# Designs tried in a protein design run: designed miniproteins, single chains, continued (2). Part 54

Each design is a single chain, and the fold is of that chain. pLDDT is the mean over its residues in the fold that is shown.

## One batch from the design tools (miniprotein)

Design m5960
Fold by ESMFold2-Fast:
Structure m5960 (fold): chain A 70 residues (1-70)
Amino acid sequence: MEEEKLIKETKEVLEDVRRHRDDLAQVAEAYRKALEIMVKAIKENFSTEIVKLAGEAAVEAFRALDALRA
């Protein structure tokens, strides 16, 4: 189902941030994808778990971006 695919995709985005934390371009792309998943989940009224997971991925990506700036 679509929700299962989005959950899997969001977990892949989170893992991508963890693996490529030092790569500015990859972390920025992961941040963008996490935000897009979160917006889609809200608009299509998917489970709150997807929104929460996408939010966590976005926060992790933002922290990685902030660390790269420092």
Scores: mean pLDDT 77

Design m5961
Fold by ESMFold2-Fast:
Structure m5961 (fold): chain A 49 residues (1-49)
Amino acid sequence: SKEEELAREIREAVRSGDYERANALYFRALRQGLDLAVKAYLEAMRELE
């Protein structure tokens, strides 16, 4: 699904350290209401702490 695809892209961006891309995709997910992608960003960023 579109949500799963965006979630995967967000996780890859965080993993590679491309936080500018990860943030851009996160805000796109928020605007489009893509909950799985929003959760993927929050989980990936939390694991960095």
Scores: mean pLDDT 83

Design m5962
Fold by ESMFold2-Fast:
Structure m5962 (fold): chain A 51 residues (1-51)
Amino acid sequence: MEIELTEEQKKALKKRAEFAGLDYETFVLMEKDPEKAIERLRKRAEEAAAA
């Protein structure tokens, strides 16, 4: 399933993602499949901690 976003919503999400230090793709996943987005964030955090 896919959700269409307006240009304004995309810009807002990109700004929020940048502010939070996250990828735009991760924010899109939060709307499509939040559990996948959470798993992705967990792996990124784990890699950052390991480095």
Scores: mean pLDDT 68

Design m5963
Fold by ESMFold2-Fast:
Structure m5963 (fold): chain A 65 residues (1-65)
Amino acid sequence: VSRLSGALIRLMAEAIREGGSVKTEEVDGKIVVTLLMETEEARKRLYEFALEIAKEEPSIEVRVE
């Protein structure tokens, strides 16, 4: 079981719950996740959540727009 898959699922679920959208790409073996959020408050919350995910899975890069 991949911890990476679990982290991605949690990121996508949180972004969708906040009314945003998600884009995922793989670059040089690293997963890049871009979260498109509609409000500044949602962006701030997703930034904090992304920091926690990055501590668990350094192979994931999260961008919040």
Scores: mean pLDDT 75

Design m5964
Fold by ESMFold2-Fast:
Structure m5964 (fold): chain A 60 residues (1-60)
Amino acid sequence: SEIERLLREVEEAARQYLKEGNVEMADSLKRIIERAKADEDEQRRLRILQTTLEVVKMLG
């Protein structure tokens, strides 16, 4: 699903930040992933994950 794809992309971004020593960003992304996984609203989950990835791509 689209949600599963976005979750994997955010998880990969968090993993990459951790490898680069950016523990704070990696932790922030992990908290977003946990929140999205717990959310029952499919549209809100999609929006949060898409916005998060757009911000990550904008930052580098």
Scores: mean pLDDT 83

Design m5965
Fold by ESMFold2-Fast:
Structure m5965 (fold): chain A 65 residues (1-65)
Amino acid sequence: MSEVVRRAAEAEGRRVLEEARRLGASEDQLKQLEEIVERALNAETVEELNEESRRMNALLKKLKE
């Protein structure tokens, strides 16, 4: 995976975690997001990273509803 893609994933993860905290996410929800972000950062392929990104966005959408 490229450095540019990894940096983008790191920035996105930080942004999502901050947004979730601002939305009043529970400890369990924050834990789930942290695990998804960690998997994304440990992804070996862009496809794996995109899968984790989709999971992250789905959880964030649930928090915003």
Scores: mean pLDDT 77

Design m5966
Fold by ESMFold2-Fast:
Structure m5966 (fold): chain A 62 residues (1-62)
Amino acid sequence: STAEEWKKEVEASKLTAEEFAPRFQEIRDNSPTPQERQEKNNELGPEVNKLHNEKLKELEKK
């Protein structure tokens, strides 16, 4: 898997907080197998939560 590429896509999309959550799900849903999806959740889960929270706070501040 390419966590770096996933992060680049999220950053390049420049989505608002409302659009961020569906985009994260779309990226994870592109996993071909349940095992790979679970690996992504374990590795990216905490980071996804951090990005979600920071993006939401940025939107609220603006």
Scores: mean pLDDT 57

Design m5967
Fold by ESMFold2-Fast:
Structure m5967 (fold): chain A 55 residues (1-55)
Amino acid sequence: AREEIEALLREMVRAEEAGDDEKADALQRKALALAFQAGISSEELQAMYDRVRAE
């Protein structure tokens, strides 16, 4: 679950950097859905996103 979310977040960041807003939005929706199913808080998900973006 966490590894899949992290992979989606990395792909989302790459899509954002490429200017592919549609792909970034789709990946964000998938990451949010998986986080909700896995019981991951919005705060924890945001922290994961911040870490991935800082790479």
Scores: mean pLDDT 81

Design m5968
Fold by ESMFold2-Fast:
Structure m5968 (fold): chain A 76 residues (1-76)
Amino acid sequence: ISKLMSKEEVREEAERAVEELRRAAEEAKKGTLSAERAAGAAIRGIGVLIDAEALGDEESAKRVEEALKELLEAVK
């Protein structure tokens, strides 16, 4: 099992994941998002969400979950 990140590292990764997911959602709305890019952003976001939940960082977990939902909404 990979070593869990520190709370500070999880917050930094959550910020990056949220930004990546929001860029992907914007690209989806413009019709420029590839399936590979969407999948990559979602997989990274889910990984960070799991780490945030494991460390009890509810704020980071909620931010990533909201960004994931925004991407899912944008691709429909």
Scores: mean pLDDT 77

Design m5969
Fold by ESMFold2-Fast:
Structure m5969 (fold): chain A 55 residues (1-55)
Amino acid sequence: MSEVIEQLVKKLDEGIEELLKEKEEGMPLSEVNKKIRELFEKTDKELKELLEKLE
């Protein structure tokens, strides 16, 4: 896989860590789960779009 895909995966991981930190700071689990799901959906779409552009 390209370096760009590795950067996308790293961004996803960092996003999850930030959301977990927000949970520890008092964000309800339901909101954290919703945001994690949105983050995964966005990352999946971005990854698929990148793969389609890789010839």
Scores: mean pLDDT 77

Design m5970
Fold by ESMFold2-Fast:
Structure m5970 (fold): chain A 104 residues (1-104)
Amino acid sequence: TALVRKLGGSDEEATLEKIRELLERILRLMEEAGVPEEVLEEVRRLGEEILRLFESASAEQRDMVYGILRGIVIVSERLREAGDTEGVARVALAGLRAALALLK
């Protein structure tokens, strides 16, 4: 338990500000990739719900959500570079829904 806390449980690493910045970056990547506005609206809605629930989340939940959002950014950047607009939309929606499920 002490080793697990040292590897992924720092409250200082998963701040509300960092989560907001990652959500903004995901939206910019999706816009740059040419994702349709209807999908962008769904992502904004999911992001707002994540931010709301994040305020009352445990340190473990916050760290897991941060990891998921970081993963979305990394994968979405690669898919955008490959011209895979559908892949960007799919990864962002699936990842945000997974993050939201962890916070409920």
Scores: mean pLDDT 80

Design m5971
Fold by ESMFold2-Fast:
Structure m5971 (fold): chain A 99 residues (1-99)
Amino acid sequence: MPKEDLELEVEAAMVILTAAVAVTTAKSDPSTPEEVKELVEESARLLIEGAQLALEQRDREALEELRRLALELLRAAEKKDLEKVKEIKRRLEELLRRL
């Protein structure tokens, strides 16, 4: 339905925007370790790819999972939590294999 398609497009856009904010958050703090910055950028790339794939497949559940992962990535970037960013990247790789 056209209304559901619009909701999926908005959800995908929110995933992409949140991923961009996470990258900006990591990069704007000079005290963020380089490994955290690199893994946040890699995870953001996977979020963008996942959002595009899930939107193409109209997979609402995948988009909702990607949105939760994007918010977790932003929080991990704010906390400079290397282990949490590694966990999120692994979860994203697993989700993308399912898509």
Scores: mean pLDDT 86

Design m5972
Fold by ESMFold2-Fast:
Structure m5972 (fold): chain A 86 residues (1-86)
Amino acid sequence: MEEEFEREVLLALGEIYLAIGKLDEQRGNYKGAGESYLKAGELFEQAGDYPRAAEAYRKAHESYLKSGDVEGAKQAIEKAREAEKK
C-alpha cells in the first residue's frame, strides 16, 4: 500500500514536470524545459516506468541542445539510453 502510493505519487509528479516542460518549450524557455523534462524522467525511472522515463530524457536532450547546454544534453541522452535498456 505505502509502496503503491509512492509509485502513484512519483508518476503524478512526473506528469506534472512533463507539463511544465511543454509549457516552457512553448514559451521558448528551452533551459527550463530541459530541467523539467530531466526531472520528469528521473521520477518515471524511480516509479519503474522506463519507457516514459526514456521519452522524458529524450525531450530533455532536445531542449538542452536548443538552449546550447551541451553538458545537459549529453547527460539527458545517456539517461535515455540507460532507461531504454531497462
Scores: mean pLDDT 86

Design m5973
Fold by ESMFold2-Fast:
Structure m5973 (fold): chain A 88 residues (1-88)
Amino acid sequence: SEAQKLLKEAEELVKRAESADPEKAIELLREAIKLVNKAMELAKKAGDKATYQQALELKGVLYRRLIELMKELGKPEHEIMKEVLELG
């Protein structure tokens, strides 16, 4: 499915983020979250509950990692909060 393709692309970005510098890792994780959000939208429209749940779980993992990296870089809580809200 299209949603599954987007989830695979997101996982590839996450893998790249693991070997990247922190600033680049944040950029890659932001891109991955956007792909996961698109996958969730497509899965919901298709009634694909399994893919939707998979995407939702991945989104949680990606947000946790993004927040951790932003904290490691010394970003203030208000910047982290705005980033999370803007990404959805």
Scores: mean pLDDT 88

Design m5974
Fold by ESMFold2-Fast:
Structure m5974 (fold): chain A 91 residues (1-91)
Amino acid sequence: MDAMREALAALRAGAAPPSPEVAAAVAELEARLAAEEAAARAQAAELGLDLADLDAALAIRRAALRAGLSAEAVEAAAAGVGERLAAQLAA
């Protein structure tokens, strides 16, 4: 948990990670974030939903991550996007 927070702090600073473990954590977090965004877009497209709002929400989440917000805050934002897609489908 703390390793992800350290990785986000390094990413926010724009500096090279101070250790290979931090570099690996940053790469893993970026890969996970990209996979979640791709899955959300694919699901929205399959359901015929408007992708413009989804793309805006994902861009805000990426900006928050880059600004060094906590990994838990990013995860909460990701969960919110999923719930919003479910609500749009139900409406």
Scores: mean pLDDT 59

Design m5975
Fold by ESMFold2-Fast:
Structure m5975 (fold): chain A 60 residues (1-60)
Amino acid sequence: SLKVLNKYLELVPHGSGATAPVTDEAQLKALTKEDLRAWARANGLTDEQIEEILKVFEEE
């Protein structure tokens, strides 16, 4: 959801060239926890930061 995307953007370093996986709300709803975890790890987030994002995802 949008909350998950906002949490991710808070954790991404300022000025990084990282691209959001999806921008549309419908596509965000189609993301699985596994997809989100893999994408966040690929963008250099730590396991702790990934857990924070997954908590937001679960609370939706």
Scores: mean pLDDT 64

Design m5976
Fold by ESMFold2-Fast:
Structure m5976 (fold): chain A 70 residues (1-70)
Amino acid sequence: LSELELKILGILEVKGELSARELAELLNVSQSTVSRHLRRLKEKGLVEEVAPGVYKITEKGRKKLREVRE
């Protein structure tokens, strides 16, 4: 996972459900950059799209976040 992907997972763990735009604002990066990383995280099963454009961390994502933050 990239550092940005780890930050996305961490923010979603704390805040629950966020859009790509809200994540982009919190991370001070472009929405297109966040959307690209969200797509990769979704393909890995680490986030899920719970409503159109709204994302949530999965249990697999929480486990992965714990493994890399030792």
Scores: mean pLDDT 84

Design m5977
Fold by ESMFold2-Fast:
Structure m5977 (fold): chain A 68 residues (1-68)
Amino acid sequence: SAAADLDAILAELQADPRWTARREGDTTLVATSTASIEEIIGLALRIIGDYPNLSVSISGNTLTITAL
């Protein structure tokens, strides 16, 4: 399920000290990073490739991941 996919991504990001991540309700995950923009873009591309039912947007150093 999309909720389980978001929880898996949350757990992975929370294990990395460069990321601060949290859930917003049942459909959204917000994550902010101290990593480079290239690394943030790389993660966004990996997520949309691995999870086709998720949408990703980038604003500065913040990723917003939303269940479709």
Scores: mean pLDDT 84

Design m5978
Fold by ESMFold2-Fast:
Structure m5978 (fold): chain A 59 residues (1-59)
Amino acid sequence: SKEELRKQVESSVRLLLERGLITEEEAKKLREELFELIDKGADLTDLSQLIQERLRELR
């Protein structure tokens, strides 16, 4: 469900933030992008791809 995907996003973003892999501002932007994709019908694979792509850009 979309609610389950949102919980997965919240957990993933929190984990990245706690590990120091992203900043608070980057976390906010990533969360907004992922939630927008969920609203457009993205699945877990789509969300995982975006997270990996953004992490590659930020490293």
Scores: mean pLDDT 82

Design m5979
Fold by ESMFold2-Fast:
Order: structure tokens, then sequence, then C-alpha cells
Structure m5979 (fold): chain A 75 residues (1-75)
């Protein structure tokens, strides 16, 4: 049980890091949205939004793993 709790905490820390990366990317998008709507800026915004989607998907995978581990603790 203690090993499972340690694994859950490790996964929670990874989720926290990914959320911090998403917040940094959101700030970059906000700064770019203040710039003129040039092709270059539009493409950069799209690329950053796609990266955020990828990170959100990774977070969901980690959350599912945490749920599976938490179920084992309830047994």
Amino acid sequence: EEEIKKEIEKLKEEIKKLKEEIEKLKKEIEELEKQPDTRENILKIIALKLRIIGLEYEIEKLKEKIKELEKKLEE
C-alpha cells in the first residue's frame, strides 16, 4: 500500500508540472494575440494550442492511472 501511495504522489507531481507548462503556453498565446494577426503569429498560436491539447491528453492519461492505483488502495 505504501508503494502505491508513493506512485500516486509521483504521478500527481508530474500532472502539476504539465499544468505549469500549459499555463506558460497560455501566457505565450495571450501575448501573441495582442500582436497583429500576421500569418506568422496565427501559425505560432495554432502550434501552441496543439501543444496544449497534447499536454491535456497526457494529464488525462496520468489521471486515469491515478484512479486505477487509488482503487487498489481501497481493496
Scores: mean pLDDT 84

Design m5980
Fold by ESMFold2-Fast:
Structure m5980 (fold): chain A 57 residues (1-57)
Amino acid sequence: MDARTLVGLHEIAEAEELLKQGDKSALERLKRGLESLRAAGDPESVARVEEVLKKFE
């Protein structure tokens, strides 16, 4: 797995847990993860992040 994909997935996983706890600062972390995943060319993970953003917005 590309290092950028690993970083993106890690940021997304942490952000999902923080958002469940009501920490809105995690939205910026999700956006950073999304950009990393787009740069790595991982459309499945990109789609997952977009669904998480819709759920918490």
Scores: mean pLDDT 71

Design m5981
Fold by ESMFold2-Fast:
Structure m5981 (fold): chain A 60 residues (1-60)
Amino acid sequence: EEEEFEAEVQKYIEEMDKLSKKRVEIAKNLDPETVSEEYKKIMEELKKKDAELQKRLAER
């Protein structure tokens, strides 16, 4: 039970970390105009992942 829950939380953390790193990479490599659009997409995905993690934590 607890071990499975911790594994799921770690998976969410790892996925969010990947998205955060990708956001930094995109910000470094794109021009200011394209960065705005790609940054918005990554931020929306991060918010979605955070909402899923919050929901999972609230269930326990």
Scores: mean pLDDT 72

Design m5983
Fold by ESMFold2-Fast:
Structure m5983 (fold): chain A 67 residues (1-67)
Amino acid sequence: SSLYEAALKKGREAVEVLLKNGLSPEEALALSDEEILKLDEESKLAVLTLKHIVTLYPELREEIIKA
């Protein structure tokens, strides 16, 4: 579906931002709320975006992380 494809693309874009800022997607998904609050705004938004996508589409987690 178009929503699935959009979620995959948006998740991969979030991963690219995280990697640019020195944070792996696996590390990002493991962060506590307190740890997320200590991140810069760009990284914070990327972590929240990735967490939102993998919550709605858990089947996309591994496919997004591999990108």
Scores: mean pLDDT 84

Design m5984
Fold by ESMFold2-Fast:
Structure m5984 (fold): chain A 63 residues (1-63)
Amino acid sequence: SMRERIERAIEGAKKVLAEKDRVKLLVALHELQEILEIARELGDEETAREVEKLIEEIKSLLS
């Protein structure tokens, strides 16, 4: 389901944040940007906020 896809992407991003691998961080950033759009379309404000926070954390690490 779409919710399972969203949950897997969030979990994957959290694991990648712990590893701090630049290539994996870039891949996770792209996936989270796609998931953010889906969450917004679904009106899932809580999930959208969680994804936005993860995107900003990844961007900070890539700076």
Scores: mean pLDDT 83

Design m5985
Fold by ESMFold2-Fast:
Structure m5985 (fold): chain A 81 residues (1-81)
Amino acid sequence: MEAERRARELMERAVEAGPGAVVRERMSKGLGEAAKATLEVLARELEAEGVGRVEIRVRDLYDEETGEWITEIEVEVHERE
């Protein structure tokens, strides 16, 4: 599934970037909602494995050029606190 693939790739990038680094990706609103759900599951799994705290931030933006809503997702891994 495309949303699941995108979510996994984004989470992998966040983990590779290390604690305190923010990774961002924009996608269609529908795809973004599905990707967010997958990211939240992956975040809980990684936290259970001791990676640290994973923060996911989601923001909907209107794309004036396409006339469609898009979703911006940020993923950040925090050091253990």
Scores: mean pLDDT 80

Design m5986
Fold by ESMFold2-Fast:
Structure m5986 (fold): chain A 60 residues (1-60)
Amino acid sequence: SELERIAAELAERMRGKSPEERRRIALEAAKELEEKGYSTDEIGRILAEAARRLAAAEAA
């Protein structure tokens, strides 16, 4: 789905970054998604999915 693609791209952008940089990237992404017309719920789902993908990649 579109939200899954965005989440995967966001996870890749955050990979290898410090927690501080990940927070900045996530906030910037949330702002961009709001400007594109995504709802708060959709943005929350994208960020949660990106976080899950990052955690899985780091656990492997």
Scores: mean pLDDT 84

Design m5987
Fold by ESMFold2-Fast:
Structure m5987 (fold): chain A 65 residues (1-65)
Amino acid sequence: MVDEKELEREVEISLAIAKGTIYELAKDYEGAAKAYEEAAELAEEVDPELAEELRKKAEEARALA
C-alpha cells in the first residue's frame, strides 16, 4: 500500500540516521551534524516530528564540533 518511492525515502532516512550515528561514534561531529540534517530534510514530508528530533541531534552534534 505504500508507494515505492515513499518506501525508498524511508530507507534513505534510516540510512542517513545510521550515518549520523556512525559519525558520532567516530567523533566526527561535523559529519554527524550534516548526516542528521540530511535525514531531517528527508523526514520532513513523511514524519515532521522525527524531522524535528533529527534537527535537534544535528544541532547537538554541531555544538560538539
Scores: mean pLDDT 80

Design m5988
Fold by ESMFold2-Fast:
Structure m5988 (fold): chain A 55 residues (1-55)
Amino acid sequence: MKIELKVTEEVAKRLSYMFDLPDSLVITEEEIKKIAKELEVSFEDILEALKKYEA
């Protein structure tokens, strides 16, 4: 599944800092999978967490 999640500037900056991801307002499926792997959680758990911090 190819998914791109638009996030707030604050969330993008935090993810860039914690996981050395590009400082971007759009998080790709590849970046979400990287975060899930590093935290040893499911892809869906990360996706839900990011959605809760949007808005």
Scores: mean pLDDT 67

Design m5989
Fold by ESMFold2-Fast:
Structure m5989 (fold): chain A 67 residues (1-67)
Amino acid sequence: SAEEERAHREEAAALQGMGYAETLGLTPVGATGEVIDETTARVTVETTEGTLVLRWDSKQQKFEVVE
């Protein structure tokens, strides 16, 4: 269903966002994904150093840090 697909995308984005935070030298303790559209998702990663907000772009296959 569309709800299950959205939930799956949000979980995947959260997990990938936590992995991305680790590549930046941060220690993630949790994350929440939010699907914006077919190609973009927002991820809020909670780290021991503070909150990191990311945007996933599936066309460019990259995360960008949101100020």
Scores: mean pLDDT 83

Design m5990
Fold by ESMFold2-Fast:
Structure m5990 (fold): chain A 73 residues (1-73)
Amino acid sequence: SLLEEAEKLLEELLRLAEEYLATGDPATLERANELVERIGELVRQLSPEEQKRFEELLARVQARLGELWRQKK
């Protein structure tokens, strides 16, 4: 499903964010931007119910990213 595809891309985005926090490599930001664009395209094709579910998944990823940011410092 498109929701599952968006979730997989969101997981890839989290991995790239973790890599960027560890290495500071600007190439990982370019890849992250490409994933953000693809996620946006998929989300626009989702039903309202699926969009709401995606927002919940995004909140979980944001929470995880916050944890990684705290570990960085």
Scores: mean pLDDT 78

Design m5991
Fold by ESMFold2-Fast:
Structure m5991 (fold): chain A 62 residues (1-62)
Amino acid sequence: AMEKAEELVKRADELEKQGKYKEAANFYIEAAQLYAVNGDLEKAREYIQKAKEFYLKYKKEE
């Protein structure tokens, strides 16, 4: 679970570098959910916030 969350974050970071912000947001959301389930609420909130920023801004601009 935690290892999978770290993998999803790495994938999202790679997508962000490629300019694929909507796809990156989706992976950040998934990672945030896994962090929350594992009790890492600080990381869960961090990645949910980042996902919201990417999803709302970049989805609208697509």
Scores: mean pLDDT 77

Design m5992
Fold by ESMFold2-Fast:
Structure m5992 (fold): chain A 62 residues (1-62)
Amino acid sequence: MEEQFEKDVLLAFAEIYLGIAKKYDPEAVPEAERLLDKARSAKTVEEAQKYVDELIKLLNEA
């Protein structure tokens, strides 16, 4: 129950960052969407967080 809530919050933040990337760094969007899909399919919060962290890092470097 709590793990699903944390995962949903992580995914919501990732969606916001992806929306910003679509406006300012569209070249990074395909890889960011791939990482978001991996986060959505993750079975644990820890796995989802790993992919969300990679997505945020990608967008900060783009």
Scores: mean pLDDT 76

Design m5993
Fold by ESMFold2-Fast:
Structure m5993 (fold): chain A 69 residues (1-69)
Amino acid sequence: MPLSLRELAERLARELGVSVETALLAIARTVDLGESVRETAERLGVSVSTVSRIVRAYRRAVAEGLLPG
């Protein structure tokens, strides 16, 4: 089944202990705005590890055909 971006963000929020909004902003800032993982982590007040895990999960979902984009 294809995932929605919202469903991915909700799963990541539960796994990483962040808000859904934080997960969505991490994806938007890294994917749409081209920000580095470090800069995004600093702006959102989360660890570089947290943003890296979010971005990796997003890229994997796209590569596996679970998300359009």
Scores: mean pLDDT 79

Design m5994
Fold by ESMFold2-Fast:
Structure m5994 (fold): chain A 106 residues (1-106)
Amino acid sequence: SLAEELFESAKLAPTPLAREFMARYAIRDLIKQGKYDEAIKLAELYLKEQNNQSARAYYDLGVAYYKKGELEKAKEYFQKAIDISPNNTKAKELLKKVEEEIERKK
């Protein structure tokens, strides 16, 4: 899949920081293109490599699920991003928007 190819390409980067930069660039580009399922798959592959401890990957998962309209999943992943990185203002803003949208539909 495109996600698997992009993940393997990112792993060729010479440093952990460069690998994260390339993986996140690819995830954000897939989201921009509306390829939400590929963005989700790539972010999940990256999270697995990071032992499920990347606040940035959780944030990107939240954005992809939010754009896909899966509000409960978006809420879950934004909360996980904030739990790891409490100062992530963008994740807090999007979590609030998602919670407001969920409440409006009840």
Scores: mean pLDDT 82

Design m5995
Fold by ESMFold2-Fast:
Structure m5995 (fold): chain A 73 residues (1-73)
Amino acid sequence: MKPKIVTPVEAALALREGYVLLDERTADSEEQAEKIIKEFEEKGADLVAIYREGDKYRVLAFKRDPAAAPRPL
């Protein structure tokens, strides 16, 4: 399943909606950022946020986690 690319603000809201941060990485180029996004896609990320600061890219992956507390079954 391909992750949805979202803004960092949308990613922060998703975290409050039951998504959990899977991983976050920094890339020195857009090509490296794309590689990181592919790695997150392979890990089953539902959302990916990409944030550029200067010449670097910060990439964050989120996965949907059910908000309900688990019950033994």
Scores: mean pLDDT 72

Design m5996
Fold by ESMFold2-Fast:
Structure m5996 (fold): chain A 68 residues (1-68)
Amino acid sequence: VEELRKKAAEEVKKLALEKGLSEETAERLGRLVEEGRYDQAAALALNHGRPEVAEKISELAKEIEEKE
């Protein structure tokens, strides 16, 4: 589970940077995903105008929850 969350966090950070979010925001998103706080991570992405990142977080959350 921790390994899956770590992988998801890394993917979310990479996508956030590719979509033009700052390194600080990408790091916060990754940390929230690693902690399993997907709703807060998705909300943070939406607050920065990145619905694509929020959607990715929701998809990854569903996949990880299925394995828990």
Scores: mean pLDDT 79

Design m5997
Fold by ESMFold2-Fast:
Structure m5997 (fold): chain A 63 residues (1-63)
Amino acid sequence: MMEELEKRAEEAIERAREAGHFDAASEAQKLVNAGRAAKEAGDDELATQLYEEAIKVAEEAIK
């Protein structure tokens, strides 16, 4: 599940970049990086929330 969320977040970031929304892509990338750090620290709940927020930020920019 978490690996799928991370992948979906990266894919959403790529779509935002392709659409020219670099600020949103950058913000979403920061959230993914924070999620990876949380996962490495063993905080799976925080990592999940950060990946979900990254997906929302990137997808909302494309709308």
Scores: mean pLDDT 83

Design m5998
Fold by ESMFold2-Fast:
Parts: structure tokens; sequence; C-alpha cells
Structure m5998 (fold): chain A 68 residues (1-68)
């Protein structure tokens, strides 16, 4: 069984990925706009500050890979 911390981490990763994909599909290319949307979505989902930061870092990682 997954721990509560692992569940929040997986949710943070899912939010980062989903917001990233939706932003690209909408033609949004501004990194700051994408990262702020990830932060807002993670906060709305009830994630801790640590997991919100994790979601934002994961979204930044996805952007870096996409632009490479």
Amino acid sequence: SMSQQEQQRNLAEAIARDVFVESLEAGELDEDVILERVREAARAAGLSDEQIDYAVREARRLLDVYRA
C-alpha cells in the first residue's frame, strides 16, 4: 500500500504533467505562466507546500526536456 506522502507525491507529478500537456495543447509557451498554473492546481488539490514545490520543479523538468 502507498503511504500518504507517496500518494501526495504521485498526485503532484500527475498535476505537473497534466497542466504541462494542457498548456502545450493550448499553445501556451510562457514558462512562468505554466509554472504558476501548476502551483495553483497543486494548491487547489490540497497538496502541502513541499508537494506544491515538488510539482513546480517537476513541471520545470518537463519543460527543460521538451526544449532540449
Scores: mean pLDDT 85

Design m5999
Fold by ESMFold2-Fast:
Structure m5999 (fold): chain A 55 residues (1-55)
Amino acid sequence: SEILEEVRKLSLEALKAKENGDTEKYKQALERIREILEKSGNEDAVEQVKAELEK
């Protein structure tokens, strides 16, 4: 659950950065999300994030 909370916060942060045109922060947030999900082996969460990004 803690891992999911961190990912959700980073996802929101990434969205905010994208709205402000802050490409650096956007990519940094995405990189951290990927790192966390990879480390936890949470495949379902990875698919959720990817689906949101593709939309």
Scores: mean pLDDT 74

